# Designed miniproteins, single chains, continued (2): the designs that were tried, part 49

Each design is a single chain, and the fold is of that chain. pLDDT is the mean over its residues in the fold that is shown.

## One batch from the design tools (miniprotein)

Design m5681
Fold by ESMFold2-Fast:
Structure m5681 (fold): chain A 87 residues (1-87)
Amino acid sequence: SARQERLARAQRLVDIGLEMTLKEMKGELTPEDVARATKEVRELLPPEYHEAFDKLVEKYGIGQAAFAMGLYLARDVSPEEILKRIG
């Protein structure tokens, strides 16, 4: 179902966010890790969410951005509402 597919994508976004955050905490996060994670997140997100994701990456970094997008996608939050919450 569309809901199950959305929740599966949301779970993968959360997993990417946690993985990137743990690498950063260990001082092991590389530019190659960031590039790979950014590409995978963009492929998991509908195109209309890309602007909100890019703004979250700029403000908070890849790990927190991917994690937040996972939670927003799971709750079916619109891109417009996410942009409003970023400020």
Scores: mean pLDDT 90

Design m5682
Fold by ESMFold2-Fast:
Structure m5682 (fold): chain A 80 residues (1-80)
Amino acid sequence: MMEEARKKGEQLVERIEKEGEDAAKEAAEVAFKDPRVGNEATRILRQRGPKAAESLALFQKYLAKIVNEKIRKEREAKER
């Protein structure tokens, strides 16, 4: 249900704030497997504004890397 995704998103956000880069990388993998959780985590980080700006940037960077790697592999099949 929606509440589970929100709770997991909150847990990911708190972990990123406490452990920084390592937690952001782990959270990005969880978010990639469950886009709803990733969306909630991103929304929470954005709502916290400047206080969470560094955590948001780390989380988005690692999530983008995971997404881009998968998209890049599919895009290579399309050729130039």
Scores: mean pLDDT 76

Design m5683
Fold by ESMFold2-Fast:
Structure m5683 (fold): chain A 98 residues (1-98)
Amino acid sequence: SNRAESAEQKQLTLNFMIQSEKLASDMGLALRNGDKKEAEEIEKEMRKHIEDYVEQAKKLAETQGVHYSEQELKNMKDLMMATMKARAEEIAKNGKLV
């Protein structure tokens, strides 16, 4: 992208990253402990977190005349989920929280 992010976009992204790291850490602990039920519950929270972020980002972009396709939104959600799950697996494997 050749456009600067707004202050609102920067704050939204920062809040997303902070909460994503917390969720990945919580998932990593659940995986390390073999707590499948807790892991499934955290995965639901991860999905909601991503959906809320993408919806807010989409609405903010639309206010600026930028429209994402359904495929672009799906790709963003899939990448975000994969990234958080990969981070959780690293935490589980290394036996430490961040």
Scores: mean pLDDT 83

Design m5684
Fold by ESMFold2-Fast:
Structure m5684 (fold): chain A 100 residues (1-100)
Amino acid sequence: SIKQQLESLKAQAQQLNAQVKAGKVSPEEALKKMIQIQSEIEKLMKDVTSEEEKQIAKDTLETLLQTAMEILKTSEDKKIILQAIGLALRAIGMLFDLSL
């Protein structure tokens, strides 16, 4: 179901956030996984119809935004910084769309 797919993506985003905060994953590997999670949420957004599904998608996007901000606090690599900013801006746009 769409709900089960969204809940799985939320869990993946939360696990990745915890790994980034703990220094268990590189910013490069974290960004690759975050981009994949964001892409999967974007594909599912057209099929999101319930308020519960919208909330799970919002929670996932907010977790990705928090993770991108964590990467920005610690990274001095311009490529990593630009990728994290790009991901954060896309997540903000998707959150706006889900709030309409």
Scores: mean pLDDT 88

Design m5685
Fold by ESMFold2-Fast:
Structure m5685 (fold): chain A 99 residues (1-99)
Amino acid sequence: EEKEQKEKLKKTAEEALKKLSEGLGLVIKDSSLEASKKAAELAVEGLKEVAKALKDEKEKKKLLELAKEIEEAKDDADKTAAYIQAAAIEVKKALEKEL
């Protein structure tokens, strides 16, 4: 049970980090509104999936708050990029704390 939960969290976090990296890549190449919105969608999806896999309520709330901040910043490519970078750090911290 514990081993299966840790493996699921690890895979979910790896997929989320890939989505965050893809989103960041989009806004680095193109600062358009469309690229920013797509990057925000990818980041929010990844963060929500990691939050579902986490047991720690504080870490879960932190990732969901970052997802909300990204949704609010989605019209600004620079802010979206900054929040995606912060989100990647917080996903790694949550993973290390749960493992």
Scores: mean pLDDT 83

Design m5686
Fold by ESMFold2-Fast:
Structure m5686 (fold): chain A 65 residues (1-65)
Amino acid sequence: MTDEEFTQLLEEILENSKSAEELKKLMDELAKKVGAKVGDVKLEAYQRLLDAYRESEERKRREEE
């Protein structure tokens, strides 16, 4: 799996997930598949993308409150 393919899958999961629980489950499954095939480097990249997404959503939520 390439970084671009991974990013596209992540974006699709984020756009199609309507609940935080669904998002978490799909991301956990993706992380397991990525870790099994591509090792630690991809897991670190995945974690950074996940953190960036969570920070973006929290920032939006805080600005609205």
Scores: mean pLDDT 61

Design m5687
Fold by ESMFold2-Fast:
Structure m5687 (fold): chain A 81 residues (1-81)
Amino acid sequence: SEEEISKLPEIDARGKSAEEIKEELKKLMAEGVKKVRILVSRLPDDDSGLHALEAILSLGGTIESVEILDETTARLVVSFG
């Protein structure tokens, strides 16, 4: 549910590299977090969506859902393990 999703930890990946996103995800996973929200940009000059996908795949994550929030921003819900 949206209420359950809103309680998940959130990473803002906009303007970040794949390495920065991966390190933030690793820290959450080390704390026992199994599911996270990731904000990514839909702007043509921001590669955060691609960087987030690279980070997720490198850590064996699964994309559970993609929500388009507006013309500039999308939210991913990702699970690990």
Scores: mean pLDDT 84

Design m5688
Fold by ESMFold2-Fast:
Structure m5688 (fold): chain A 96 residues (1-96)
Amino acid sequence: EAKERLVEAVERTAEEIKRYAAQAGGLAQDIRSATEALLETVRSLPAREAAEFGARAMRALKEYVLASSKALPQDAAREMADAAERGAREAERIAE
């Protein structure tokens, strides 16, 4: 099912981001909380709206991570940003 595939894709992206968030020190909890809120919203919306929201929210998370890069190890920030961008593109593809 398209909705199930979308949720699985967002969950995979969220787990990847949370793995790198462990390296974020003081930002780790904020990143985890934002990622979990994103997942909950995606699960609660109809499939197309969920995909569109997921894409926008993951791009916003990418920008937040990049804006916070001064407080993050460079590699962790890059990996989280890349994961969020990949997730956003996958959600956009599912929305089509």
Scores: mean pLDDT 76

Design m5689
Fold by ESMFold2-Fast:
Structure m5689 (fold): chain A 80 residues (1-80)
Amino acid sequence: SKLEKEAKEVIERLTKAINDPSLSPEEKARFKRLKEEIERYLKLLNDPNASDSEKITAQINLKSLIDYAKELLERYEKKK
């Protein structure tokens, strides 16, 4: 799906930011938490034991997290 592809791209960008030696520990922790939340919802969407209602809620939450992550990553990337 388009949402899963976008989530994967955002996870990759977050991983690059987390591995940046110039970032503060606090900023790294923020990006790490955001990555973990996005990964959690992605796993839920692909979980055969998850209900349809859980998957719908996960899609809504995942979209919001992706939008927020993109905004934070754009600010971080512009500081280069």
Scores: mean pLDDT 84

Design m5690
Fold by ESMFold2-Fast:
Structure m5690 (fold): chain A 95 residues (1-95)
Amino acid sequence: MLPEVPSSLSPDVQSHLQFGLNDARDNLGFSEEELQRMLDIFLEIYPGVVKRTKERMPGNPLATQIGATIAWLRSLNRIQESLGRPRRLPLPKEP
C-alpha cells in the first residue's frame, strides 16, 4: 500500500512524490512502514531544501522542482542507510 501524498503540496511535487514512492515500493521493495517514514523525512526537510535552493537560484522557475528532487534523494538515502542498504543514487551535497 502506498502512503497518501498531502494535497497541500503543488501538483508537480505531488506527481514527483507519487512516482518516487511507487518506484521505491515496486522496484526497491520498501514496505508501507518504510515508505511512510521516507515520506515523513521528505516533508520534514522539503521546506528547508526548497528555501535554500530558491535563495541560491533567485528567479529560477525550476528552483522548487530542483529542491524537491534534492529532498527526495536525501530522504531515500537516509532510509536506505537506516536499513543497511546501499545508496541507490549519489546524494547531491548541500549548497
Scores: mean pLDDT 74

Design m5691
Fold by ESMFold2-Fast:
Structure m5691 (fold): chain A 98 residues (1-98)
Amino acid sequence: KEKVVLVAPFYNNPEEAEEVIKTFAENLPEELDVRLLLVDDGSTDDTVERAKRTIEELGIEDRVEVLSVPNRGKEAAAKAGVEAARERYPDATIIVLG
């Protein structure tokens, strides 16, 4: 079964993070081992707390991870996510969500 890692950078947007997590949970394909890596670009609000709560409420902690990085902008956050995904899942297809 092919592995796919979706990389989603976010910053100070708890509603967007929750929507990405919920949409991921609702659309898990049967034929693919799909994982979501949420990359927090150094949020200063409750974005990370709300994201983790949503993951726990949906029972998808085995499929979704939150990686926090220093605030360096969306492009740098996406790069950090791709690097982390490549290290954890070297043979996976990596897709960055816009």
Scores: mean pLDDT 83

Design m5692
Fold by ESMFold2-Fast:
Structure m5692 (fold): chain A 71 residues (1-71)
Amino acid sequence: SALAERMANGIRALVAAGVPFAAAGALAVHELSLIDPELARRVAEAAARSKDVDEFAAAVRELVTQWEAER
């Protein structure tokens, strides 16, 4: 999905530009909270358990794709 790709690529781009992982995660959670608070909660949980940006970006892509399939 276009949203899943934009979110995953956006997180990776922010961290590549020097934004700390925790801050990039907080921005992703905030943006998704404007769309769906439950999706944002799942993404916040993924950020808390992810060890690096690659794992987090993959989790965000999966969660957004799953959320779109449930609509």
Scores: mean pLDDT 83

Design m5693
Fold by ESMFold2-Fast:
Structure m5693 (fold): chain A 80 residues (1-80)
Amino acid sequence: HMQNAYEFIEKTFGVKDKELKEKIINFILEMLKEAKAMRAAGVPDEEIGRKVAEEVRKLGEELGLEELIKLAEEIERELE
């Protein structure tokens, strides 16, 4: 289902700018690579989730996207 990544980003975050969509997609791909590597190394899902949430929050702050900051808070809430 990654074939519709651009459409997903536009619908989920309300982002219409193509350059910003690309930046978000690249960020997601890098986070997925890191999560996969950490999981393969035996890192607990809770710890992986915390790292992802921290990086998502930083990106949201850098880009001024409140939806990314909210997503980071939701991830942290699920990990409680």
Scores: mean pLDDT 74

Design m5694
Fold by ESMFold2-Fast:
Structure m5694 (fold): chain A 149 residues (1-149)
Amino acid sequence: ISPELEQRLADAFKRAADGASYVIALAGIDPELASRTAGILKALADSVAKVAPSVRDEILKAADDAISRGQAMADELRNSSVEEQRKKLEELKRRSEEAVEELDRLRRLLDELGKKDPSVKDFAKEAAALAESLRSLALEAIDLATKFL
């Protein structure tokens, strides 16, 4: 694919990864869900990096930064007052809902790229499936948080 399309994919991935950081924070009340979310985000980064090798380091760094930020936000939530926890949970839920949309946009871009360039078709298909898996985990985290609001 072209360098412009690789950068477009990196930018889409960064938005999805940023959103996933809020999902990891929201899922912090379930360590297994948080761990699964981080694991799928890393797998997604690896697959996206194979589609866009010129921006590989940028993509991998964005995933690592998002996981670290999500964990830090989860820690901050645990150390907050009851009133602050409620407001933070509402904000994390809203941001996680936005992450579902960004993950769908990333999946659509990956589907488009796989159709345009046969050389990346298999990597794009794998990445799109991982983006859908991460979207499903985001919805699970939103449902879990709604139970505690």
Scores: mean pLDDT 87

Design m5695
Fold by ESMFold2-Fast:
Structure m5695 (fold): chain A 63 residues (1-63)
Amino acid sequence: GPTPLTPEQEALLLRAIKKTNEKMKEAKDFDELVKATYEALREVQREAERQGLDPSLLRATDP
């Protein structure tokens, strides 16, 4: 399975999920849902990088 998320990374992902859910509620087609998901993920990655976090959960080195 995937590597466990840090609390900060998990909070950012949950925020993105909530935003996607809001757009999904307005979107009636799966195509719109897919596009909204990509945009939400992009926004989360940008926000995480802005805060100095690795948006991909790629903490390759922990010393």
Scores: mean pLDDT 63

Design m5696
Fold by ESMFold2-Fast:
Parts: C-alpha cells; sequence; structure tokens
Structure m5696 (fold): chain A 81 residues (1-81)
C-alpha cells in the first residue's frame, strides 16, 4: 500500500514535470500509458487518469498564454510579476 502511494506520487511528479515543460496531451497519454504498464495498480491508474483530465484543461490554458506571448501582448503588469 505505501509502495503504491510512492509509485503514484512519482508518476504524478513525472507528469507534472512534463506539463511544466509544455508537453502535449498526446505526449502525456503516451507517458501515462508507459507508467501504467510498469505499475498497473489502481492508484497509479487513477492518478494518471486524473492528471490527463486536469492536463487537458491546463494545456488549453497554456495554449492561450502562448498565443498571448506570440502576439507580443505581454502587459507591463505581467512583466512585473
Amino acid sequence: MEEDKKKAEEARKKLEELIRKGATVDQLEEEGKKIIEEYPTPLVKKVVDDKLNFYRSLELAMARMEATVRGEGLTPEQEAI
């Protein structure tokens, strides 16, 4: 049980790093599939599935941010963060 928790947390961390690097949903799905194949436990599968649903929303938000940056539309307020 605790081993499964550690594996689930490791999977979560790995997926979060991919998200931070701007990976696509397709890349996240491939990585999640590999994680599930290596650790086919209910906890790991649930974490991957939950992250995929959350990441789809996050990818959309990131795409909107990238569109803003590409339009050179960063406001002085955003730069002052």
Scores: mean pLDDT 71

Design m5697
Fold by ESMFold2-Fast:
Structure m5697 (fold): chain A 85 residues (1-85)
Amino acid sequence: DALRAAKRAEVEALAKQLIAKLKEEGINLSDEQQQELLAIADEVIDELDLSAYSAQEILTQAVLEFLIKYKYSEEVRKKILSLLL
């Protein structure tokens, strides 16, 4: 799917920007955690109507699922969410 491929590429670019911002704030995601975030984003992409959702909205949902899965503290969760655009 051309639309799926395009949205996936946009989400990956935004995820890389988020990871860089997190690193500047002292939050370093492992390579495994970075791959898991993108895997969750792929699951979100497969479940959503991609014509109705922006890459930013898809990344936001993937980040929320990632935070729930890894049970981050409220302080870390708030910091990560504050860096989403």
Scores: mean pLDDT 79

Design m5698
Fold by ESMFold2-Fast:
Structure m5698 (fold): chain A 73 residues (1-73)
Amino acid sequence: MVDQLIAQLQSAIDQLQAAADAGAPWDTINRIIANIGRIMRQLQAADQARHDAISQQVADRIRAIIDRYNAKR
């Protein structure tokens, strides 16, 4: 259901933030990003309007996390 996908997405983004803050290896960061992409594709298939409504916010959050991660290298 869509609500489960939204919960999984929020959890995955929180995991990305925690891994980035901990200075995890890039392969770990990349795996979490790939999982977020998979959840977003499932959300798009289940509810295109919900996907479209949150797509930009998700992209902006991921970029902010990655920018901070790269700044700490």
Scores: mean pLDDT 84

Design m5699
Fold by ESMFold2-Fast:
Structure m5699 (fold): chain A 88 residues (1-88)
Amino acid sequence: DEVRRLRLAGEAYDLASQGLLYGRVDKEKGQELLERARELAREAGDDVVRLVENAEGLGKRSDIFGGSGGLFAGILRNISRGLYREAK
């Protein structure tokens, strides 16, 4: 159960990171990836949902405040990689 939860959290953060990066070149693709991340986050826990919701907010504003989405995508990717290692 714990291993499955950590794996789902890792997948959610990885998809959220991809959604932020893709949103810079394809907004519809970015939105789809963020939606999928949110679905996985709901199974992982409320803390994961909150981080994915923050990613959605930054993705929508990245066109206005250029750069913030990329930084947050990097953070989410690093968290995801850590969680994948814990989810052995």
Scores: mean pLDDT 72

Design m5700
Fold by ESMFold2-Fast:
Structure m5700 (fold): chain A 73 residues (1-73)
Amino acid sequence: DVQAQIEKLKATLQPALEAAKTEEDKEKILLLYKYQLTILKNIDNPEAVLKLAQAVEEGNLEEAEKLIEELEK
């Protein structure tokens, strides 16, 4: 159930943000949250999900952001 996985992801976000000590760390946590949320919402598009996961693994954050924007459309 995608909705259950999204709720679990949301439940982990607040503790992670509370644990972050800098604004930079909070931005990083929010970006990672957006990646995970986008993957869960687009599990029916495996090619797009794989491209996004690869961009994140390679540290290509610019490409990852572009892919998220395209998938939010």
Scores: mean pLDDT 75

Design m5701
Fold by ESMFold2-Fast:
Structure m5701 (fold): chain A 100 residues (1-100)
Amino acid sequence: LERVEKLARAAINFFDNAVKQAEENAKKGDPETVKKTLENAKRLGDAFIAELQAEIDALSPEERKKGQELLDKVQQHFDDAIKKIEELYNKAKEEVERKK
């Protein structure tokens, strides 16, 4: 379970950092860098979820319930981060298009 808790914390911290990076680059008018952050977040997010699932599957039945709760929390952070970065990308792209 400790491995699952550490991995979940690392995943959440990664998503929080990805959102901050996307916000900074969107403000700079750099949608291309925001898109790279989005692609990287999707790829690493999928990897974190897959690794968490594998670690949870190796737990005892009693610990799996807590592991699943942590996975659900990580999944929620992942979904929220991707949605926010995508919105930031779309807004930055639109602003660049409007300025021509």
Scores: mean pLDDT 83

Design m5702
Fold by ESMFold2-Fast:
Structure m5702 (fold): chain A 76 residues (1-76)
Amino acid sequence: MTPAMERNIAERIRELGKEIAETIPEPVMTAEGKELEPEKYGLLLAQASFRDAHSLEEAAELLAKRFGIPIGTLYR
């Protein structure tokens, strides 16, 4: 992976995290009982999904499945 590719992935993770935060504007409780701000929660989910995914489309599907929102909402 080149530095340019790494930068592009990081930017897309940030964009996706913002889209998630706009969809769920309330603080979210984690399974560990910690309260996370929507933008922080969105960023963490985006990072985890990109780690596990083989493509941007798969990352969006993983986020939709884990977060319970329609895939189309993540690509606004």
Scores: mean pLDDT 58

Design m5703
Fold by ESMFold2-Fast:
Structure m5703 (fold): chain A 70 residues (1-70)
Amino acid sequence: ASEEQTKAVKEVLLEIAEELRERNPKAAEELRLAAQTITDAKKLADAGITVAKLSRLPEEYIERLKKAAE
């Protein structure tokens, strides 16, 4: 994946983390840690999707992550 694609996925994860900061701080922290540690766009998107599914977030969050990773 390109650096631009990795950046796009990171931005979406951090945006979702900020949106969840007060409502689901555990999911927000897991997304922030993934964005800081994972450098591969596909692995980062997969990690974000896993956090979303385990946290039972609305499908819209999963779709946003998939779109960022293409």
Scores: mean pLDDT 81

Design m5704
Fold by ESMFold2-Fast:
Order: structure tokens, then sequence, then C-alpha cells
Structure m5704 (fold): chain A 87 residues (1-87)
């Protein structure tokens, strides 16, 4: 779906930022989120959505000490993913 493709693009950008900053825990969490989203069916289960939200929260926590500009960018990307999941 278009939403799934957009979520994957947003996660790939978050992964790139985490990788550039050397935040291994954020890279790990985004890699797991990318894998989960790729395997999601058209109608994902509540458990799959909950696992994705957990990984997004883990990514945000791992980025807590990132430079303000990079943290703001990641928060904006995560917010967009959240909005797409509500649609």
Amino acid sequence: SAAKEEILALLEEIRRIAEELGIEEAVRATDEAIRLVKEMPENPSAAQISELLRLLAETMEAMRDAPAEKRARVQALLGRIYELLKS
C-alpha cells in the first residue's frame, strides 16, 4: 500500500540518521521496524501494530542525547509514521 511504502521510506531516513550518529540501539530498533513493516499484511494484527509502536518508542529513547536538530527531525518522521498508522 502507499502508506506502507511511505512508512518504509520514513524508517529508512531514521535509520540513516541513527547510522550517521553511531547510535547502534536506534539502528537496531529501526532495522527491526523495517523488517516488521515489510512482513505486515494489508490488515495487520493489534500485536503487530503494538510491536511497531514499541520499536518506534525504543528508537526515540535511543535518540534522547542526539543533537537537537537531528532529534527534532527523527521526532517529526516518527510523528508522520504514527499518523499513517492511524489512517
Scores: mean pLDDT 87

Design m5705
Fold by ESMFold2-Fast:
Structure m5705 (fold): chain A 68 residues (1-68)
Amino acid sequence: GPSREELVAQTEALIADLERLLEDPSLPEEERALAREGIERLRAALAEPDAEAMLAALNALLAERQAA
């Protein structure tokens, strides 16, 4: 599976993408709220000490998004 370093790099890239979306003043409030929630959850995943725990947190977030 991906290393912790690879997961960190991918997660940081996703946070940067979401932060760029929030810079758009025309972004709908519903999408803005989802982007903020996504950033918070991705930052929480970055706090996980190992790659397996981080991957589990990221997979949980993806599963919630697929269910919605």
Scores: mean pLDDT 78

Design m5706
Fold by ESMFold2-Fast:
Structure m5706 (fold): chain A 96 residues (1-96)
Amino acid sequence: MTPEDVAQDAAEGARVAADQYRRGGQDDLADAWDAVAEAFRAGALEEATEGMQYLVEGQRLLADSGPGDEETLRRAREYAEKARRIAEEGVREARE
């Protein structure tokens, strides 16, 4: 598998995650996963990978949480905002 194939597969996976969160009404999480997908497609592999790591950590916290855990939701959103910012910066730099 080429590095380009791996990046394409990662981008598709991130887009699927974004679609799932958007259907669940978690637009902030969906936007972060979409930003990571765009970073992989733009070839910003370092930033896309870092962003994905934050999103995966946030997803893990949500999976381990009980119903109504607002603190866990807040932390997951903080990780999503950080991931989105990193991914968007990577896309911007790749286009310069």
Scores: mean pLDDT 81

Design m5707
Fold by ESMFold2-Fast:
Parts: C-alpha cells; sequence; structure tokens
Structure m5707 (fold): chain A 77 residues (1-77)
C-alpha cells in the first residue's frame, strides 16, 4: 500500500540522515492521504527505525512535531 511505501521511504530517509527537504516531502505526501494515514505512516516508520512500537505519548508528540514542520514549510513556500 502507499502507506507502507511511504513508511519505508521515511524510515530509510531517517536512518540515512537524508536532507530535511526530502523528509518533509515524504511527510507532506503522507498528510495528503489523510490524518489517519499520516498517523499510520509515522507509527510504521517509528517501528522500522527503532524496532519498537511507539507509546501513545511518543506517537502523539511525533505527530504534533511533524504537523508543525509541514505547516512551517507551507508558510515558507
Amino acid sequence: SRVEELAERLARAIRERAPREEILKLLEEAKKLGEEALKEVLRKAWKLVTGEEPSEKELEKFIEHVEKLIKEREEKE
């Protein structure tokens, strides 16, 4: 699925320390799929990077941080 594809690409970008712009593009694509899809992409990417499921608090903070980064990018373009 596109969610699984985006999660794997995001996890790889994080592991490889890809440029912030590349990571933000992946996050914007996930957000375009909807809020639930973004949450699922972030959950799967976290598990792929760390080997563990994020806690509810960790996932919530991660989503808030990501949404802030996407908003800041949209305001600068």
Scores: mean pLDDT 77

Design m5708
Fold by ESMFold2-Fast:
Structure m5708 (fold): chain A 78 residues (1-78)
Amino acid sequence: PEEELSEKEKEELKEISLLANYYAAVKAYEENPTEMSKELVEKLKERIEKLGIKEEEAKELLEEAAKKYKELVEKILK
């Protein structure tokens, strides 16, 4: 049977996904600035701020989240 993730682990995965998308959007905007990429960064920033995450902390939190994601994936795959 499928091993279920805890509610906490599911929330962590959602936060990791949001942080990863935000970081990717920021990088895309830095490499090729367009109105669309700027709007995407602003939209994702608003979502991150609603989680209580400061913009300046987002990069550090992404690294911690990436490590946590690897731990969760390893737990699922065994």
Scores: mean pLDDT 69

Design m5709
Fold by ESMFold2-Fast:
Structure m5709 (fold): chain A 60 residues (1-60)
Amino acid sequence: MTEDERAALAAALSDHPIFKGKPEALFEPTDEQLEAARAYLEKNPELRKRVEDLIERVKS
């Protein structure tokens, strides 16, 4: 997973408690935040699709 993909994942999860109130984490998330984000996305398929779209945009 690239740094840009990680940033896109964090940006899509800005409303999640782990990222809310820490805007810097949207650009440089920690491993713990990424693991929590992945688990949250597995629970929320609509958000997972949005994250996949953001990652595709970053790759393009």
Scores: mean pLDDT 64

Design m5710
Fold by ESMFold2-Fast:
Structure m5710 (fold): chain A 65 residues (1-65)
Amino acid sequence: MSAEEKAREVLEKGVEEGIKSGDVEKGLEIVNGAGALAVARYDVPAELGSRLGREAAERVIEAGA
């Protein structure tokens, strides 16, 4: 599994937890934490981390949580 795939899995869990929070601001905080963890754990390049984090944030905003 690539670093990108591992990072996407961590962010996917972050998105799910963010949506469960019922609050967009809290959901974005959760996703931001998941993104930081993925970058630190899998040595993800900053440009890739930014792209994946943006996609995750958009999903939380779209879900309204």
Scores: mean pLDDT 76

Design m5711
Fold by ESMFold2-Fast:
Structure m5711 (fold): chain A 80 residues (1-80)
Amino acid sequence: SLLEIAKEALELIKKIFESKDIEERDKLVLKFYELLEKLTEEQQKLLIDTATKIHEEAKSEEEVEKLLEETLKKLKELIE
């Protein structure tokens, strides 16, 4: 389902943030964009905006998790 794809993309955002290996991070980023191609433009924008916000503003793993949960709620409203 689109929701499962979106949820997998959110999980990749978390893994990208937590990744300490450049090669692994690059692979995760590629998978993220591959998943985005299966989603609507509105869903893609929301996920990209979330990834950007996490990269720019998140200071802790706890903040990352809160932003991902907020985005999941918005994705459910768009898909369900």
Scores: mean pLDDT 83

Design m5712
Fold by ESMFold2-Fast:
Structure m5712 (fold): chain A 67 residues (1-67)
Amino acid sequence: DEHGELGRLLQELIAAHPELFTIRTAPGEGIPVADLIAHLERALADPRVSPEAQEKIRRVIEGLRAA
């Protein structure tokens, strides 16, 4: 299940690197996929992000673009 794998990778990334997920949404509102991708691309450009976090971010972006 492609969506299940993407959700798992995203949750693992959030748990390991919560500092990368400063996205603010109103209570009860979802994050638009385009905004999530843009946020992850900005995080990927941050030189302080570890190679392990960069790899997970790339995989999440690829999954979101493919969905």
Scores: mean pLDDT 65

Design m5713
Fold by ESMFold2-Fast:
Structure m5713 (fold): chain A 72 residues (1-72)
Amino acid sequence: NAKEKAWEYLEKAQLALNQGRRDEPARYAIKAGEYAKEAGDSNLVYAASVILEALGRTDEAEKFRKAAEELK
């Protein structure tokens, strides 16, 4: 389901980030945020925004942060 996919992509993003990658974890975090929005899980949407902010993907991070606020 969408929530399980969101968690899977968050794990992939964290693993890639720990390996020192920048583009790959951002792509995974965006996918995680998209699935988290479909699942209606504000905490997972927010988690994706935090990873994107850490990667300097400010515009994408802000979009997911606002989406997480709207789900609360």
Scores: mean pLDDT 85

Design m5714
Fold by ESMFold2-Fast:
Structure m5714 (fold): chain A 64 residues (1-64)
Amino acid sequence: GQLRRDGERAAERLEKNARFNALANGGESVSVEFELEGSGVRFTVTVDGEEYEFVVDGAALPGL
């Protein structure tokens, strides 16, 4: 559905931004995963083995 598509697009943007920021700070590896959760999306961003998790409401996804 729309929520999944918005989540996929947001994950792609997050990965590009995280990779750019990681490279600027001497980092080498970035991955972004997402999972549908209720009315929103849970993102897991891994930078050089450090994991960061956050949830974004579906209504906010198009703005990421």
Scores: mean pLDDT 76

Design m5715
Fold by ESMFold2-Fast:
Structure m5715 (fold): chain A 73 residues (1-73)
Amino acid sequence: MLPEPGPAPEEAVAYLRELLRGLDVEERHLRTLAAALGTDRQKLEQAAGMVIAAASETGRVTEETVAAVLARL
């Protein structure tokens, strides 16, 4: 088992939750983003912006949205 990608950093999860407030986001999607991006605030902010744009019509974040955002980073 590699040390990366380890468990999601709780600070990154909390920061993403704040950035994505007002959207219907499952905890598992926040953890997937945090685990992939780590604690880099610029990457977390960029990813959050992309998620907000993708979810703007429905207010809901899906697994497909998360996968598409991570593929662009």
Scores: mean pLDDT 77

